Designed miniproteins, single chains, continued (5). Designs and how they scored, part 17

Each design is a single chain, and the fold is of that chain. pLDDT is the mean over its residues in the fold that is shown.

## One batch from the design tools (miniprotein)

Design m16557
Fold by ESMFold2-Fast:
Structure m16557 (fold): chain A 98 residues (1-98)
Amino acid sequence: AAEERVQALGERINKEMLEKLAEITGDKNVEDWTEEELFKKMSDEQLAELYEAMAEIYERAAEELRPLAEAGDEAAKKALERARRLAEEYRRLAEKYR
């Protein structure tokens, strides 16, 4: 159950990131962009907005993982630590490009 929830959360994070990328860029096919194309096409302001959105996505993911981690699930504990670290990192990146 916990492993399935962590996997489902990962899929939802990817979906939310792609939706936010499409919103920021105005391009519905953004999922087909390479990383090079993404960074080349996006302004610093758009990158800041993306990193802010990614931080918020991982912050929400951390809140969802917290009860599973508190229950002693090892996969959830590792996912929670990763989500918290990524949220903090993306917050710092958003400030750098803003």
Scores: mean pLDDT 78

Design m16558
Fold by ESMFold2-Fast:
Structure m16558 (fold): chain A 89 residues (1-89)
Amino acid sequence: MRTPASEILEQVEEAKELFELGKKTGDEKYLEKAEELAQQIIEESQKILDVIKKEQPEETEHLKAVKEAAEKAIEESKRLIKEIEEWKA
């Protein structure tokens, strides 16, 4: 899927909100949804980066923003998954 930079970052914030909700309510389903969404964000963001690398489109401001958003989303989502695992332990 081709996702705009803002949408990628919004999905990361949604995953973080689900984790906070899971901690507040003690409801494991929110922790599971946060982890699933974070994993999906990593997969989709990696696919975006792979497409950009393969196609090598002209470096525009938009393309740079998408690359940066995807890289940031992967980093933050990996961190979130680790935090969820540590909280469950």
Scores: mean pLDDT 79

Design m16559
Fold by ESMFold2-Fast:
Structure m16559 (fold): chain A 79 residues (1-79)
Amino acid sequence: SLEEVLEKARELAKKHFDPETAERFIKMLEEIAKSAKSLEDFLAKVAEYLRQLRAEGKPDAEIRKIASIVSEAVREVDE
């Protein structure tokens, strides 16, 4: 479920980022989830968010790390 994916993403973000950065990304994912109609819609909105970060000049490594966290959360919930 979307709630389980969010919970896992929150856990992974706290593990892989400093507390301040983790809180910022978790808050963004939670806002996206509130507006999402399904898990598919949530993932589409996350992809749009990552596209915005790229347009703002965020390093590819940072964007890839966020994408990996979300992808890992989806895989672990599905398994």
Scores: mean pLDDT 80

Design m16560
Fold by ESMFold2-Fast:
Structure m16560 (fold): chain A 100 residues (1-100)
Amino acid sequence: GKELADKLIAILKETFEKLKELVPELAEELDKLLKKGIERLEKNKNGSNEEIFNVFFESLKEVEDLISEHLDKLSSEEREKVAKVMKETLTKVNELRLET
């Protein structure tokens, strides 16, 4: 419910701030996706835990799609750091799923 949505919003905000620091050239597009992701999580906060997690994973997929579209603008080091941030985010969310 609301507590889960609030926790996922916090994870989403942390993830996007790290990504914006790593790839400032995508900051404006990342801000748009963050706002969209937060709005979806808030809209679904009274839904099932599975619905809330699905909405969160949709937001992560949109980030992956954005990064994939702009891979030519990123160095190999930036790509590795982005992949690490995404992996750490998935780990945190999977831990939260096991607790819920």
Scores: mean pLDDT 84

Design m16561
Fold by ESMFold2-Fast:
Structure m16561 (fold): chain A 65 residues (1-65)
Amino acid sequence: MERLRELEELRREAERRTGQPLHIRVADGEIEELSGDPRAIQQFIALEVARKLLEVAEEIVVKPR
């Protein structure tokens, strides 16, 4: 739904951590293109994986009733 905004935040964080520019293009909620320094690309992927793991953990721990 707001997947594009979420990916943009991760992209900016990857740029901040590596100091390298990173471009992302999204279609149908999926990443169609990712271009930039390989380190920035790897950092972005790592951050996206970590975010998904955190979301699963939060659902397990703080499930509303």
Scores: mean pLDDT 71

Design m16562
Fold by ESMFold2-Fast:
Structure m16562 (fold): chain A 60 residues (1-60)
Amino acid sequence: DDRNNRGWAALGGAMMSGADPRTPEGGRLGAGHGSGLSGVGWDDEQGDENARAAAEGGAA
Protein backbone atom coordinates (compact mmCIF):
# COMPACT_ATOMS: atom_id res chain seq x y z
CA ASP A 1 0.00 0.00 0.00
CA ASP A 2 1.89 3.01 -1.29
CA ARG A 3 -0.30 5.48 0.57
CA ASN A 4 0.81 3.87 3.83
CA ASN A 5 4.44 4.47 2.88
CA ARG A 6 3.67 8.04 1.81
CA GLY A 7 1.77 8.66 5.04
CA TRP A 8 4.66 7.55 7.21
CA ALA A 9 6.95 9.82 5.20
CA ALA A 10 4.65 12.77 5.93
CA LEU A 11 4.78 12.02 9.67
CA GLY A 12 8.55 11.70 9.46
CA GLY A 13 8.70 15.10 7.79
CA ALA A 14 6.77 16.61 10.69
CA MET A 15 9.32 15.20 13.14
CA MET A 16 12.22 16.53 11.08
CA SER A 17 10.71 20.01 11.00
CA GLY A 18 10.75 19.99 14.82
CA ALA A 19 7.07 19.20 15.16
CA ASP A 20 6.62 16.20 17.45
CA PRO A 21 3.55 14.26 16.27
CA ARG A 22 3.15 12.97 19.83
CA THR A 23 2.17 16.43 21.01
CA PRO A 24 -1.44 17.58 20.62
CA GLU A 25 -0.39 20.00 17.88
CA GLY A 26 1.70 17.41 16.06
CA GLY A 27 -1.02 14.79 16.40
CA ARG A 28 -3.56 17.23 14.98
CA LEU A 29 -1.26 17.89 12.02
CA GLY A 30 -1.17 14.16 11.30
CA ALA A 31 -4.86 13.44 11.87
CA GLY A 32 -6.88 16.57 11.25
CA HIS A 33 -9.31 15.13 13.77
CA GLY A 34 -9.17 12.72 16.72
CA SER A 35 -5.78 14.02 17.83
CA GLY A 36 -6.14 13.36 21.55
CA LEU A 37 -3.05 11.91 23.21
CA SER A 38 -4.96 8.75 24.12
CA GLY A 39 -6.40 8.56 20.60
CA VAL A 40 -3.16 9.30 18.78
CA GLY A 41 -1.45 6.05 17.96
CA TRP A 42 1.30 5.03 15.63
CA ASP A 43 -0.55 1.77 15.30
CA ASP A 44 -0.37 0.58 11.70
CA GLU A 45 -4.00 1.50 10.91
CA GLN A 46 -4.21 4.70 12.94
CA GLY A 47 -0.80 5.90 11.78
CA ASP A 48 -1.75 5.33 8.15
CA GLU A 49 -5.02 7.26 8.56
CA ASN A 50 -3.36 10.16 10.41
CA ALA A 51 -0.53 10.30 7.88
CA ARG A 52 -3.03 10.37 5.02
CA ALA A 53 -4.74 13.39 6.57
CA ALA A 54 -1.37 15.14 6.84
CA ALA A 55 -0.53 14.28 3.22
CA GLU A 56 -3.87 15.79 2.13
CA GLY A 57 -2.84 19.09 3.72
CA GLY A 58 -4.02 18.37 7.25
CA ALA A 59 -7.69 18.77 6.33
CA ALA A 60 -9.81 15.64 6.72
Scores: mean pLDDT 49

Design m16563
Fold by ESMFold2-Fast:
Structure m16563 (fold): chain A 98 residues (1-98)
Amino acid sequence: GKSEMHTFTGTLTLPDGRVLPVSGLVTEGDDTISVTATNSENILSLTIDKATGELTGYDSYTKQPVTGTGSYDKETKTLTATFTTADGRKGSLTLQLK
């Protein structure tokens, strides 16, 4: 299979309701989408299963695993994700791929 790499800009909504700008790299493979999203407070490393939309990952600021759901719309080049930290806090991510 082929891998496609995209840079992006977007926003991260934290569990406290703050919205932070993010940038980084998305790698789209045959079965998974890998996301590294960086902001002023943390680095999120996420993997999305393309068949199920299941998301797993890690947040460097809280030092916790995250789980959730993600989707990628190839036509609009928009990636959206919702996630929950191990302690039950929820966040979301919206990325515009380049």
Scores: mean pLDDT 82

Design m16564
Fold by ESMFold2-Fast:
Structure m16564 (fold): chain A 57 residues (1-57)
Amino acid sequence: MKLSDEQKVELYTAALAGESAEAIARRLGLPLTAAEIAVQEAKENPEEVRATIEKLR
């Protein structure tokens, strides 16, 4: 499933804000696996996630 740039911005922004993968998946209507990957990336590389959000805007 392809995520839109807007969906990716919302997903990564929520992950950086410390929202849980389950809460993100439920609120945004996205697969749990996509939310889990975003949360993991935000924990490991928060600056790269911020750069990704900036590029997608």
Scores: mean pLDDT 79

Design m16565
Fold by ESMFold2-Fast:
Structure m16565 (fold): chain A 88 residues (1-88)
Amino acid sequence: SAADELMAYAADAYKKAQQLMKRVNEKKTIEEVQEAIDTLDSIVDDLRSKFEATKDSLSPEEALEFEVTIGMIEIQRSALKLELKSLK
């Protein structure tokens, strides 16, 4: 279903976020952290846009699961932003 495709897309986005976090941990520079933040910002914006386009077709439970996934990525992004400030 369209909901299943969107949930799969969100799962893939979360996996990409995890890979970015691993890359930052392996090469922790201002440039790598900033690149990861910029990429996570793009992922969050894309997920939010897809969610808004589809939320009327989602059950309340599916909508909550999607929001939780976005929230997890936003937490990682916020952690990197704090880390970037500490490196300056």
Scores: mean pLDDT 82

Design m16566
Fold by ESMFold2-Fast:
Structure m16566 (fold): chain A 75 residues (1-75)
Amino acid sequence: ELVEALKKMIEAAKAYKEGNTDEADKLRQEAADLLNKASMTPEEEAAVAEGSYYLLQGKYDEAAKIFEELRKKLE
């Protein structure tokens, strides 16, 4: 589910920031598997892409904020 994927992406961003790279990589892969099964609107897909782009840039706080804001709208 999209919500579960977002929770894992938030945890991955936090783990990267803390230097827990192995755990972060595992969480990111688990989130990717869930995202592949999720039904998303174009707006949700854009938010996920933006957050993922920040993760790739090492902007972990910005990534986590985007995923958390999207999660709150879905819960």
Scores: mean pLDDT 82

Design m16567
Fold by ESMFold2-Fast:
Structure m16567 (fold): chain A 79 residues (1-79)
Amino acid sequence: ATLDSAEVEGDRLVLTGEFGTGLSNTDLTVLVDGQEAKDIRIVAPNRIEAALPPLAPGEHTVELLVNGKKVGETTFYVE
């Protein structure tokens, strides 16, 4: 799995990348500024969504872990 980008869409954090078709949401951990995001969903092989935690405006970091192994890290901006 690879993580290419992250963006905010409404109440959702959207991760774009190459995740394949063999993963379930229980295999995934999404960390925003080191805190675990909730309600992770695999929408498509290239799209994962999570609930957007309460965040201050500005730049934040997101990390994607698969079965406890970090597979990617990127940044996104909150208005």
Scores: mean pLDDT 80

Design m16568
Fold by ESMFold2-Fast:
Structure m16568 (fold): chain A 96 residues (1-96)
Amino acid sequence: GRTVRATGRIAAIERTPDAVFITIELDDEEAAAQLRPGDLALITATDAETGEEVVLGGFVAAVRGREVTVRLDAESAAEAARLKPGQPVELTAYRP
């Protein structure tokens, strides 16, 4: 298995009737180049209002240059409301 760890910032949060997607612009293009659609993803961020750690799980849906779009798990979709574009995040992605 391969684990990729990267830092970045939330570029966009898209809410659709079926899913919530977070797009992250990674600081390092080499880290983005290691990611593939279907990789398991863990996003760690801080809620700007409370200072609490927010951890979201999902899957890599798309990779476009430095931008990685993660489709959130249902449990994590509600927690996405605690995050906003511009926030720093850490991404951990795992491929078996």
Scores: mean pLDDT 85

Design m16569
Fold by ESMFold2-Fast:
Structure m16569 (fold): chain A 96 residues (1-96)
Amino acid sequence: EKELEEELKKLREILDQVAEWTNQPLTLRFYARQIEGAARKGDVEKLKELTEQLKKFLEWVISLASPEERATLQKLYDEAKEEFDKILKLVEERNA
């Protein structure tokens, strides 16, 4: 439980940084909230769906970024993917 909350906090911090670099704070906050809800409920299927949708959204955002912003956004995207994998593993382990 505590480890899951720590990883969810890290994901929120990453998504907040992406929001600062993009004009998409409402979409990123929506995904953060939905992922947190699915993870806390142990809804692995919904969590996988939401993380894939968010990955596609972040890929799209990076494609629209200036060359200067792209390196920073790519780094944040890679950090977000690591947190998705950690959160998913923790939820799957809790459900086992």
Scores: mean pLDDT 84

Design m16570
Fold by ESMFold2-Fast:
Structure m16570 (fold): chain A 91 residues (1-91)
Amino acid sequence: SDTEFFKELADKLYKEAEEIIKRGEEALDKGDVESAKKYLLEAEIILGMLRIWRGVAKIIGDEEAVKYLDEVIKKVDEKIERLKKRLKELG
């Protein structure tokens, strides 16, 4: 189903974002600010992709997919904002 496609895509992108953010946090723990900035940018790109797919789900009228993508977007955004805050406190 279209809904199942969006959920599987959201889960895949969430897993990729979580791994990238984890690498950014680990880089920051080692004082590698430049690598942390790179991972932050990569996570922001994934967040952008999630927002594009949320827009597609909305256009086709899949309210369940929109709701699912909104929850995933919120989780990714919260993790990115935490990494941004750590970077700002070190720079």
Scores: mean pLDDT 91

Design m16571
Fold by ESMFold2-Fast:
Structure m16571 (fold): chain A 104 residues (1-104)
Amino acid sequence: SLEEIRAYIEELRAQGTPENLALADLLEGLVQQGDLDVAERVVRLRRKAEEAGLSEEDLNLTVSLFLQWLLGHISLEEALETLRKLGNEKGAELLEEAHREVTA
């Protein structure tokens, strides 16, 4: 929902790390463009990562890389390699699942 998307943007801004601020700006851009379907996919991945017990750092990185892939900024291979190099194997699994949902 738009409310859930806006709540996530505010949470990211409250944390104030450069990475979280960048993710918040990308999500706000999607909202401003009316691309709510992409933003909702991002929030869905965030929920799955929370349910899987990922740390906030691992969760936000996974979500950020998924959004960067959706926007055409990185390849799936680059996103998965980044997560695996950092030991975020669960994040990589969740991102692969989210990718399959987008590509059918």
Scores: mean pLDDT 84

Design m16572
Fold by ESMFold2-Fast:
Structure m16572 (fold): chain A 82 residues (1-82)
Amino acid sequence: MQQQEQAQQEQDQQLGKQYVDQIRKLADKMKEIDEETGKKLEELADTAATVDGEGARNLYGSAELIKKQRLEQLELEKKKKE
């Protein structure tokens, strides 16, 4: 029983690391466009590193949403300047 639980924890930790890496990549991409949003995503990645894989997956979803909302806002600001 404990061996199966440990295997699940290892898989969950590996999955979490993958999501942390994905959030960090999003942070780097967003820093090129908007440094403040990139920094916010980097902080989210740091938080994701402290939680389980399911938590990290949820935080990755939040990071994608933050990216989408900021890109939409920047597009609206660009149209407003025209």
Scores: mean pLDDT 77

Design m16573
Fold by ESMFold2-Fast:
Structure m16573 (fold): chain A 76 residues (1-76)
Amino acid sequence: MDVVEVKAEVTEDSVVITITATEGDVTVPVTNPETGEEEEVKLKEGESKTIVVPLSKLPNTEVVAGSKKTQTFEFP
């Protein structure tokens, strides 16, 4: 089954979100909350993708809400 690990680090000016494919190859739909653009990120087992979200663009609580679009990455 395709499984991903999501890590989020909050800095003074941004949230750094790292998505790692832990069990097999996965395609993750990622929406950039700043631009609203959705991209398919193809990750092989053990690969990571980093997304940086500026805190100045979003309220602190909404930064997590903005990144929830990455939470819709479900394995088929």
Scores: mean pLDDT 59

Design m16574
Fold by ESMFold2-Fast:
Structure m16574 (fold): chain A 54 residues (1-54)
Amino acid sequence: ATVVGEPKPGSQVTFADGSTATVEKVLEVDGKKYALVRHADGSTTAAEVTVVPP
């Protein structure tokens, strides 16, 4: 998933299929950033995030 700027609670992430979700929590594991994201249907998924500059 891709996020513009620093990932934080309330940030929007975009997936490869063009769908979006809202970040609830950010976690860093082994130098990689992961986000717990909530989708429009109310489901929650953990996804690796790539940060893109604004």
Scores: mean pLDDT 77

Design m16575
Fold by ESMFold2-Fast:
Structure m16575 (fold): chain A 75 residues (1-75)
Amino acid sequence: MEKLIEKGLETAERLRRLAAEEPDPERRRELLELAEAVEELAEEAKSGDATKIAALGVMTVAGEIELERAERAMA
């Protein structure tokens, strides 16, 4: 479980870095909101709640998809 929390927090940090370089303010807001949601779920997942752990997994994948999309758009 520790590995999922760690991966979530790393994904959130990468989303915040992406948001800092995002010229579109609406897109920047969306990236920051996603990062905040992942960070909150990572803290809640420390309780061992299966629902929170599942939600963290889903939101972490969503963040990874956004990061990959941005990488492809900049390539």
Scores: mean pLDDT 81

Design m16576
Fold by ESMFold2-Fast:
Structure m16576 (fold): chain A 93 residues (1-93)
Amino acid sequence: MVEDKWLLLAESDELKPAVELVSEKVKLPVSKVKLVVARALELSFKSGTPLDREEAVKQLSEELDLPQDKVEEVLLEVDNYLVSKGYEPLLKD
């Protein structure tokens, strides 16, 4: 289960619009998108570097019991959002 601090970060005023937009684009419930985003942020923080896309997709798909294609779409859309706002990328190029 994801630590509450990362779920709160995904629900922040800064990331809430991204989570809602990605939910609509990827057609996953907001609650599921929040879990993917929160866990990806936690993994990125712990590694100190952007995530390897294939490793992150596989790990989060298995951990959250979500299809790999949906997890990949969420991660790509969130990464695009963060980069568009001038933040560090979530995924390695």
Scores: mean pLDDT 80

Design m16577
Fold by ESMFold2-Fast:
Structure m16577 (fold): chain A 74 residues (1-74)
Amino acid sequence: MPDIAREMMLAVLREDAERIVALLAEVEGASRAEVEPDLPLIPEAARWLREEKGITEESIEQMLAENKEKLAQM
């Protein structure tokens, strides 16, 4: 849940392909072979998050806190 989303975003920002594969296997049961075609997209996804969305490790904690509050109000 929130911890998995946090770990996934951190893995993308760090361009840690092995961690992304491990997280997808835990959440969706995805095999490495199913994820491998998308691994070359990780650097572009990391750039998009950092430069266009302004997401940093610090902002991920804030976004998760805000999303938790928003879900509690809905």
Scores: mean pLDDT 70

Design m16578
Fold by ESMFold2-Fast:
Structure m16578 (fold): chain A 74 residues (1-74)
Amino acid sequence: DKKKQLEKLLEESNKLNMIMAALLYYDNPEEQREVLEKMMELENIPKEVVEEILNMSKEELEKKIKEYLESLKK
C-alpha cells in the first residue's frame, strides 16, 4: 500500500529531521530543546520521541545520520 509506505516515510523523515536539529544544536542544550519542541508541535510528533532524541549522545545522533546517508547511496 503506497499510502501507508508514504506515511511511514514522512514519519521517519520527520524523526530524522529532529535528529539532525538535535546534532546541530548539541552544544546549546536550551536552543536544542526549544527547536525540537517547536518541530514536535508543527509535525505532530509524540513527546516521547523528543525525549528520546534529547537523551541521545552526540555519537548516537551522528550514527543515525550516517546510516541515513548510506541508505541514499542504494
Scores: mean pLDDT 76

Design m16579
Fold by ESMFold2-Fast:
Structure m16579 (fold): chain A 62 residues (1-62)
Amino acid sequence: TGEKNGKAGLEAGKQGDAAGAAASAWEAFRSGGVTEEKALEAIQAAAKGDAEKAGEYALRAS
């Protein structure tokens, strides 16, 4: 399930949706598909307002 969430996060990031990218990374973590460390990288990027980078990290975390 993580791969689908990661791809959704990447798409959100490309559209400037930092919150959507962070939500996708968090869902991937909660589903057990990724490590907390990788999910936090995506969330931190989103918190900095870097939606595109958050999306890339969400994909890599999945």
Scores: mean pLDDT 71

Design m16580
Fold by ESMFold2-Fast:
Structure m16580 (fold): chain A 81 residues (1-81)
Amino acid sequence: SILDELKEAAREALERAKKVLPEEMVGAVERLYERLMKSEDPEEAIELLEKMAVLLHLAGDDELAAWVGERLKELERKLKE
C-alpha cells in the first residue's frame, strides 16, 4: 500500500540521517518518524515525511533532503491517482 511505501521511505531517511547528522538532529527526525509509523492516514504520513525533508534540508544535508523530497513526490503522485 502507499502507506507502507511512505513508512519505508521514512525508515530509510532515518537510517541515513543517523549516519550523517548530529545526535540532536537525529532525535528531531526520529520524533517525526515515530509519528509517521503510528499514522494510519496516508495524507498525514505525506505531511510528516515532508517535514522530515524540510528538517534534513535545514540541518544542511541537501542530498538526503532531496532524496526524501523526490521519493515523497513519487508517493504523493501515486496517492492522487
Scores: mean pLDDT 79

Design m16581
Fold by ESMFold2-Fast:
Structure m16581 (fold): chain A 81 residues (1-81)
Amino acid sequence: EEEEIRKLLEEAIDDFATVLGFKGLAEQLRKDYESPDKEKRIKALEKLREFVEGVQGAEGRLTPRQREYLEAIEKELEKIK
């Protein structure tokens, strides 16, 4: 569902950007993701994916919710392509 994917992306932005101490980055990523500029949207999603992968690398695992974030990010990237 389009709305479900959007919600997961918003949660991913808030979770990873704010938890990593990047509250300002959460707002910037959201603006870039909602931009009409395709390249800005792709870049924002790639940054989110890097944060999720960083958690997996540091902690050795992702929670089920974080895995859902990763899936939503990949689906949006495919949609933009």
Scores: mean pLDDT 71

Design m16582
Fold by ESMFold2-Fast:
Structure m16582 (fold): chain A 79 residues (1-79)
Amino acid sequence: SAALKKKVAELEAEIKRLEEEYANTTDPRKQVQILEQRAALLSELRGLYRKLGNDEEAAKVDEQLAEVLQELAALRRQL
């Protein structure tokens, strides 16, 4: 679907924006908020790739999601 492919591109652009914002953020509370947003968008992106039948890309996104969730858990333990 052209609509699903457009949504994938929009999510990838938003995730990249949040990655850039995270790199420029030193406040741990704001870092937690950005990681929570990234996790939500990565979860949605994984679901879209699965709907498109692109299991390889879905698996790569799932690995990225796992890394974000691990970092989020570590930051929350330090607060």
Scores: mean pLDDT 89

Design m16583
Fold by ESMFold2-Fast:
Parts: sequence; C-alpha cells; structure tokens
Structure m16583 (fold): chain A 91 residues (1-91)
Amino acid sequence: DKAKLQQELRELAQEIARLSLELVKLIAKKGLNLPEDELKKLIDEAKAELDKSMATFDAKLKQSTVDQLQQMLQVGRKVKEELRKKIEELK
C-alpha cells in the first residue's frame, strides 16, 4: 500500500527531525555553552528550515515508487536508531 508507506515515511521523517534537533541541542549545550536564549533561537531557526524541507520531502514521496519508499523506510529507520543511540550516549 503506497499510501501507508508514504504515511510511515512522513511520521519517520518527523521523528528523525525531532531527534536531530535534540542532538543539536545537546551538542550546543555541551560544546558551545550557549545561553538558553541563543540556544532556543538556534533550535527555532533549525526547526523552520526542517519544516520547509518537509514540504519538499512530501512532494517527493507522492512521486516515488513503492520500491523507492521501502528503501527510504529502511534507511530512515537505521538513521533513527543511530540518532537515538547517540542522544543516549550524550546524556
């Protein structure tokens, strides 16, 4: 079901975006010692860019074949697992 794969990929991309922002926040907090206001601004700007990228991604999902969507899911799930692992290591 192509529609189901597209939905799973949209949900996975949102999860990856959230985890990526969490990782950036941890790196900035530990590495850059940014004031909370500057850190919040950086995260808000990154989130805005991710929202723009998500619109382009959704358009690509609508044009993708089932095989392409399945490959994207496989790669995306591995990326999510690595992000989760890295975040836990940095806590």
Scores: mean pLDDT 77

Design m16584
Fold by ESMFold2-Fast:
Structure m16584 (fold): chain A 61 residues (1-61)
Amino acid sequence: LSARLDELTRAIIEAQEQIEQYRALQKSPSLRQQAQEKAQQYEEEVRRLAREVEELLREAG
């Protein structure tokens, strides 16, 4: 449980960093559309990982 929780937490942090980077790129008109699409993809990834964390904690409790 602990090792898997650490893995998921690291993945969430990495995805959040990608979201921040792509949100910054949205300030560039030439990259805005692509940056929005990538940010949304990583936001969905964070939501998926968060559900995995909840499931692991529910099974442990």
Scores: mean pLDDT 81

Design m16585
Fold by ESMFold2-Fast:
Structure m16585 (fold): chain A 92 residues (1-92)
Amino acid sequence: ILKKYEEEVEKAAKEMQEIRDTSDRETAMAVMKEKRKELLKYFAKLLKEAGVPQEVIDKLIQQLEEEKARAIQEGNESMVEEVEEALEALKE
């Protein structure tokens, strides 16, 4: 689990590095947002499939709820929707 998640995190970091080298900051932020959405959905699915302890899932849910609150304060509706999708996947 952690190894697959770390690989996806490293892949996202590498892609962000390439975007930073070849694109402006706004483009890099957009890519980060999209990758975060995909990463959260993927991570939620991995947790369910691998039977990860509920305590770990609960901690992730807390972090996602905090991200949702921040996105609401910033008026970032798309991030709110993405976090809600991840929360739904984890709570099923």
Scores: mean pLDDT 71

Design m16586
Fold by ESMFold2-Fast:
Structure m16586 (fold): chain A 82 residues (1-82)
Amino acid sequence: MEMLTLPEDHPIAKELGRSVVSREELIELLTRRLIEGARQLAERDGITLSPEQEEEIRREAEREAKREVDGLLKRQKEELAA
């Protein structure tokens, strides 16, 4: 299982009260946060999301979460290799 160290100022690290998380845990938490953020923005702007739009947002959120987590893992591995 891949483990990551988050910056102390990372929103997820603040929410969990710890900076060390698994890749799978971080992907799940980021995906959830991105979906919630999208819903809040839609509500603010008076937009009603269809079920199809909600599914698309979920898929996009999962993709973005994986991209962000993989970027963090790459940086961590580069620092450990230095």
Scores: mean pLDDT 77

Design m16587
Fold by ESMFold2-Fast:
Structure m16587 (fold): chain A 100 residues (1-100)
Amino acid sequence: SLKELLEELIKLAEEIIEKVEKGEKIPDELVQRALELAVEAARLANELGLEEVKKIAEDMGVAIHLLAQSQKAGDEKNVKSAKAVLKKLIEKARELLEKL
């Protein structure tokens, strides 16, 4: 279900943030799984006419990708910025999840 996809995406996004905050490398497999969930959640939200859910799933995917790329580049400032954006997107996703 869309609710289950969004719940799993939030869980993986929180795991990614936890690894970054611990100074750990984000595993490539974790990034790929999160991006696949973001695409699938956005697709299903689009089919259901849930535009806000579609947008949050897409935005979470972009934020996760940027966070992972910034970490690989060693760009501490961009890592902090991308992490802050992803945290706000997780909060919005949780609010939307309560309405599903």
Scores: mean pLDDT 89

Design m16588
Fold by ESMFold2-Fast:
Structure m16588 (fold): chain A 65 residues (1-65)
Amino acid sequence: GARAERARAEAEARAREIAEGVAKKHGIDPATVEVRVEVRGDEIVITTTIGGKEYVAVNPLEGWP
């Protein structure tokens, strides 16, 4: 639905901004940062790859703009 789509887009934008900031602080090219966002039921799953390492964050869909 429209809420889930907005939440996904916002989560992707925020995760990318944070990941690019982390990459820059560690001398990693921010252009190599990968972000994938999935909505699974009532959860937003954010997968971020920085410098060849994968990080997964799971957040409730409720409470995202």
Scores: mean pLDDT 78

Design m16589
Fold by ESMFold2-Fast:
Structure m16589 (fold): chain A 62 residues (1-62)
Amino acid sequence: MPDQQEIDDAMLLIARGVSRASGWSDEVTDLTVQMIQSLLDGDRQKAQQLRDQVDALLQKAA
């Protein structure tokens, strides 16, 4: 549906903006994008798993 395309574009822009502002690694950015895509698909379980991976990478990057 066209609405899903617009939502996808908006969320990808947000993810890239946050990653650039925070200076996050490409790995964190990629996982964040995958998390957003999982949320768009309605897969909350996968999204939560990806959040855990992001947290783990941020902890190691400190």
Scores: mean pLDDT 70

Design m16590
Fold by ESMFold2-Fast:
Structure m16590 (fold): chain A 92 residues (1-92)
Amino acid sequence: SVLETLTPEQQEAVRAVAEVLRLGMGLLAIKAAEEGRELTEEQKKLAEEAKNTSKEEKEEIIRKARELVDLLSDPETARRIIEKTEELLKEE
């Protein structure tokens, strides 16, 4: 229902933010493991997903997220995206 109340551009921005946060979490998990920290099973999964994502795909995820966020000048829209991204991350 929340996604149904967002514009198509806002819905795409939510998905793009979720993708870049998932990638960022995976990259941070890789770095944590390299620094000798033990990973949770969720962190191990995110790290493996990040390792299996090509550099080109990673750059495309970042580029798309940046372009879509740059189109959103409304602070309320940004807040809604953050809240929905937190909800989506709990499901991953």
Scores: mean pLDDT 74

Design m16591
Fold by ESMFold2-Fast:
Structure m16591 (fold): chain A 68 residues (1-68)
Amino acid sequence: MPKVIGENPEVYSEEEIEKIHELSAELRELMEKDPEKALEFAKKEAERYNLPESLLKTMVAEIKRYKE
């Protein structure tokens, strides 16, 4: 299902949206295998693609919710 990260708190380009979608898919796969590794991956990718910290917080919250 389509998902909105906040009420467009920041204007994302189509490339950024595609990258967020790709990262979400990889994070989901990692969370099934190793949640700790998924957290490290999220932080590393956020730094690599210069993603806003608000997005990183959202990704961390999603990982924690999945673990529960």
Scores: mean pLDDT 63

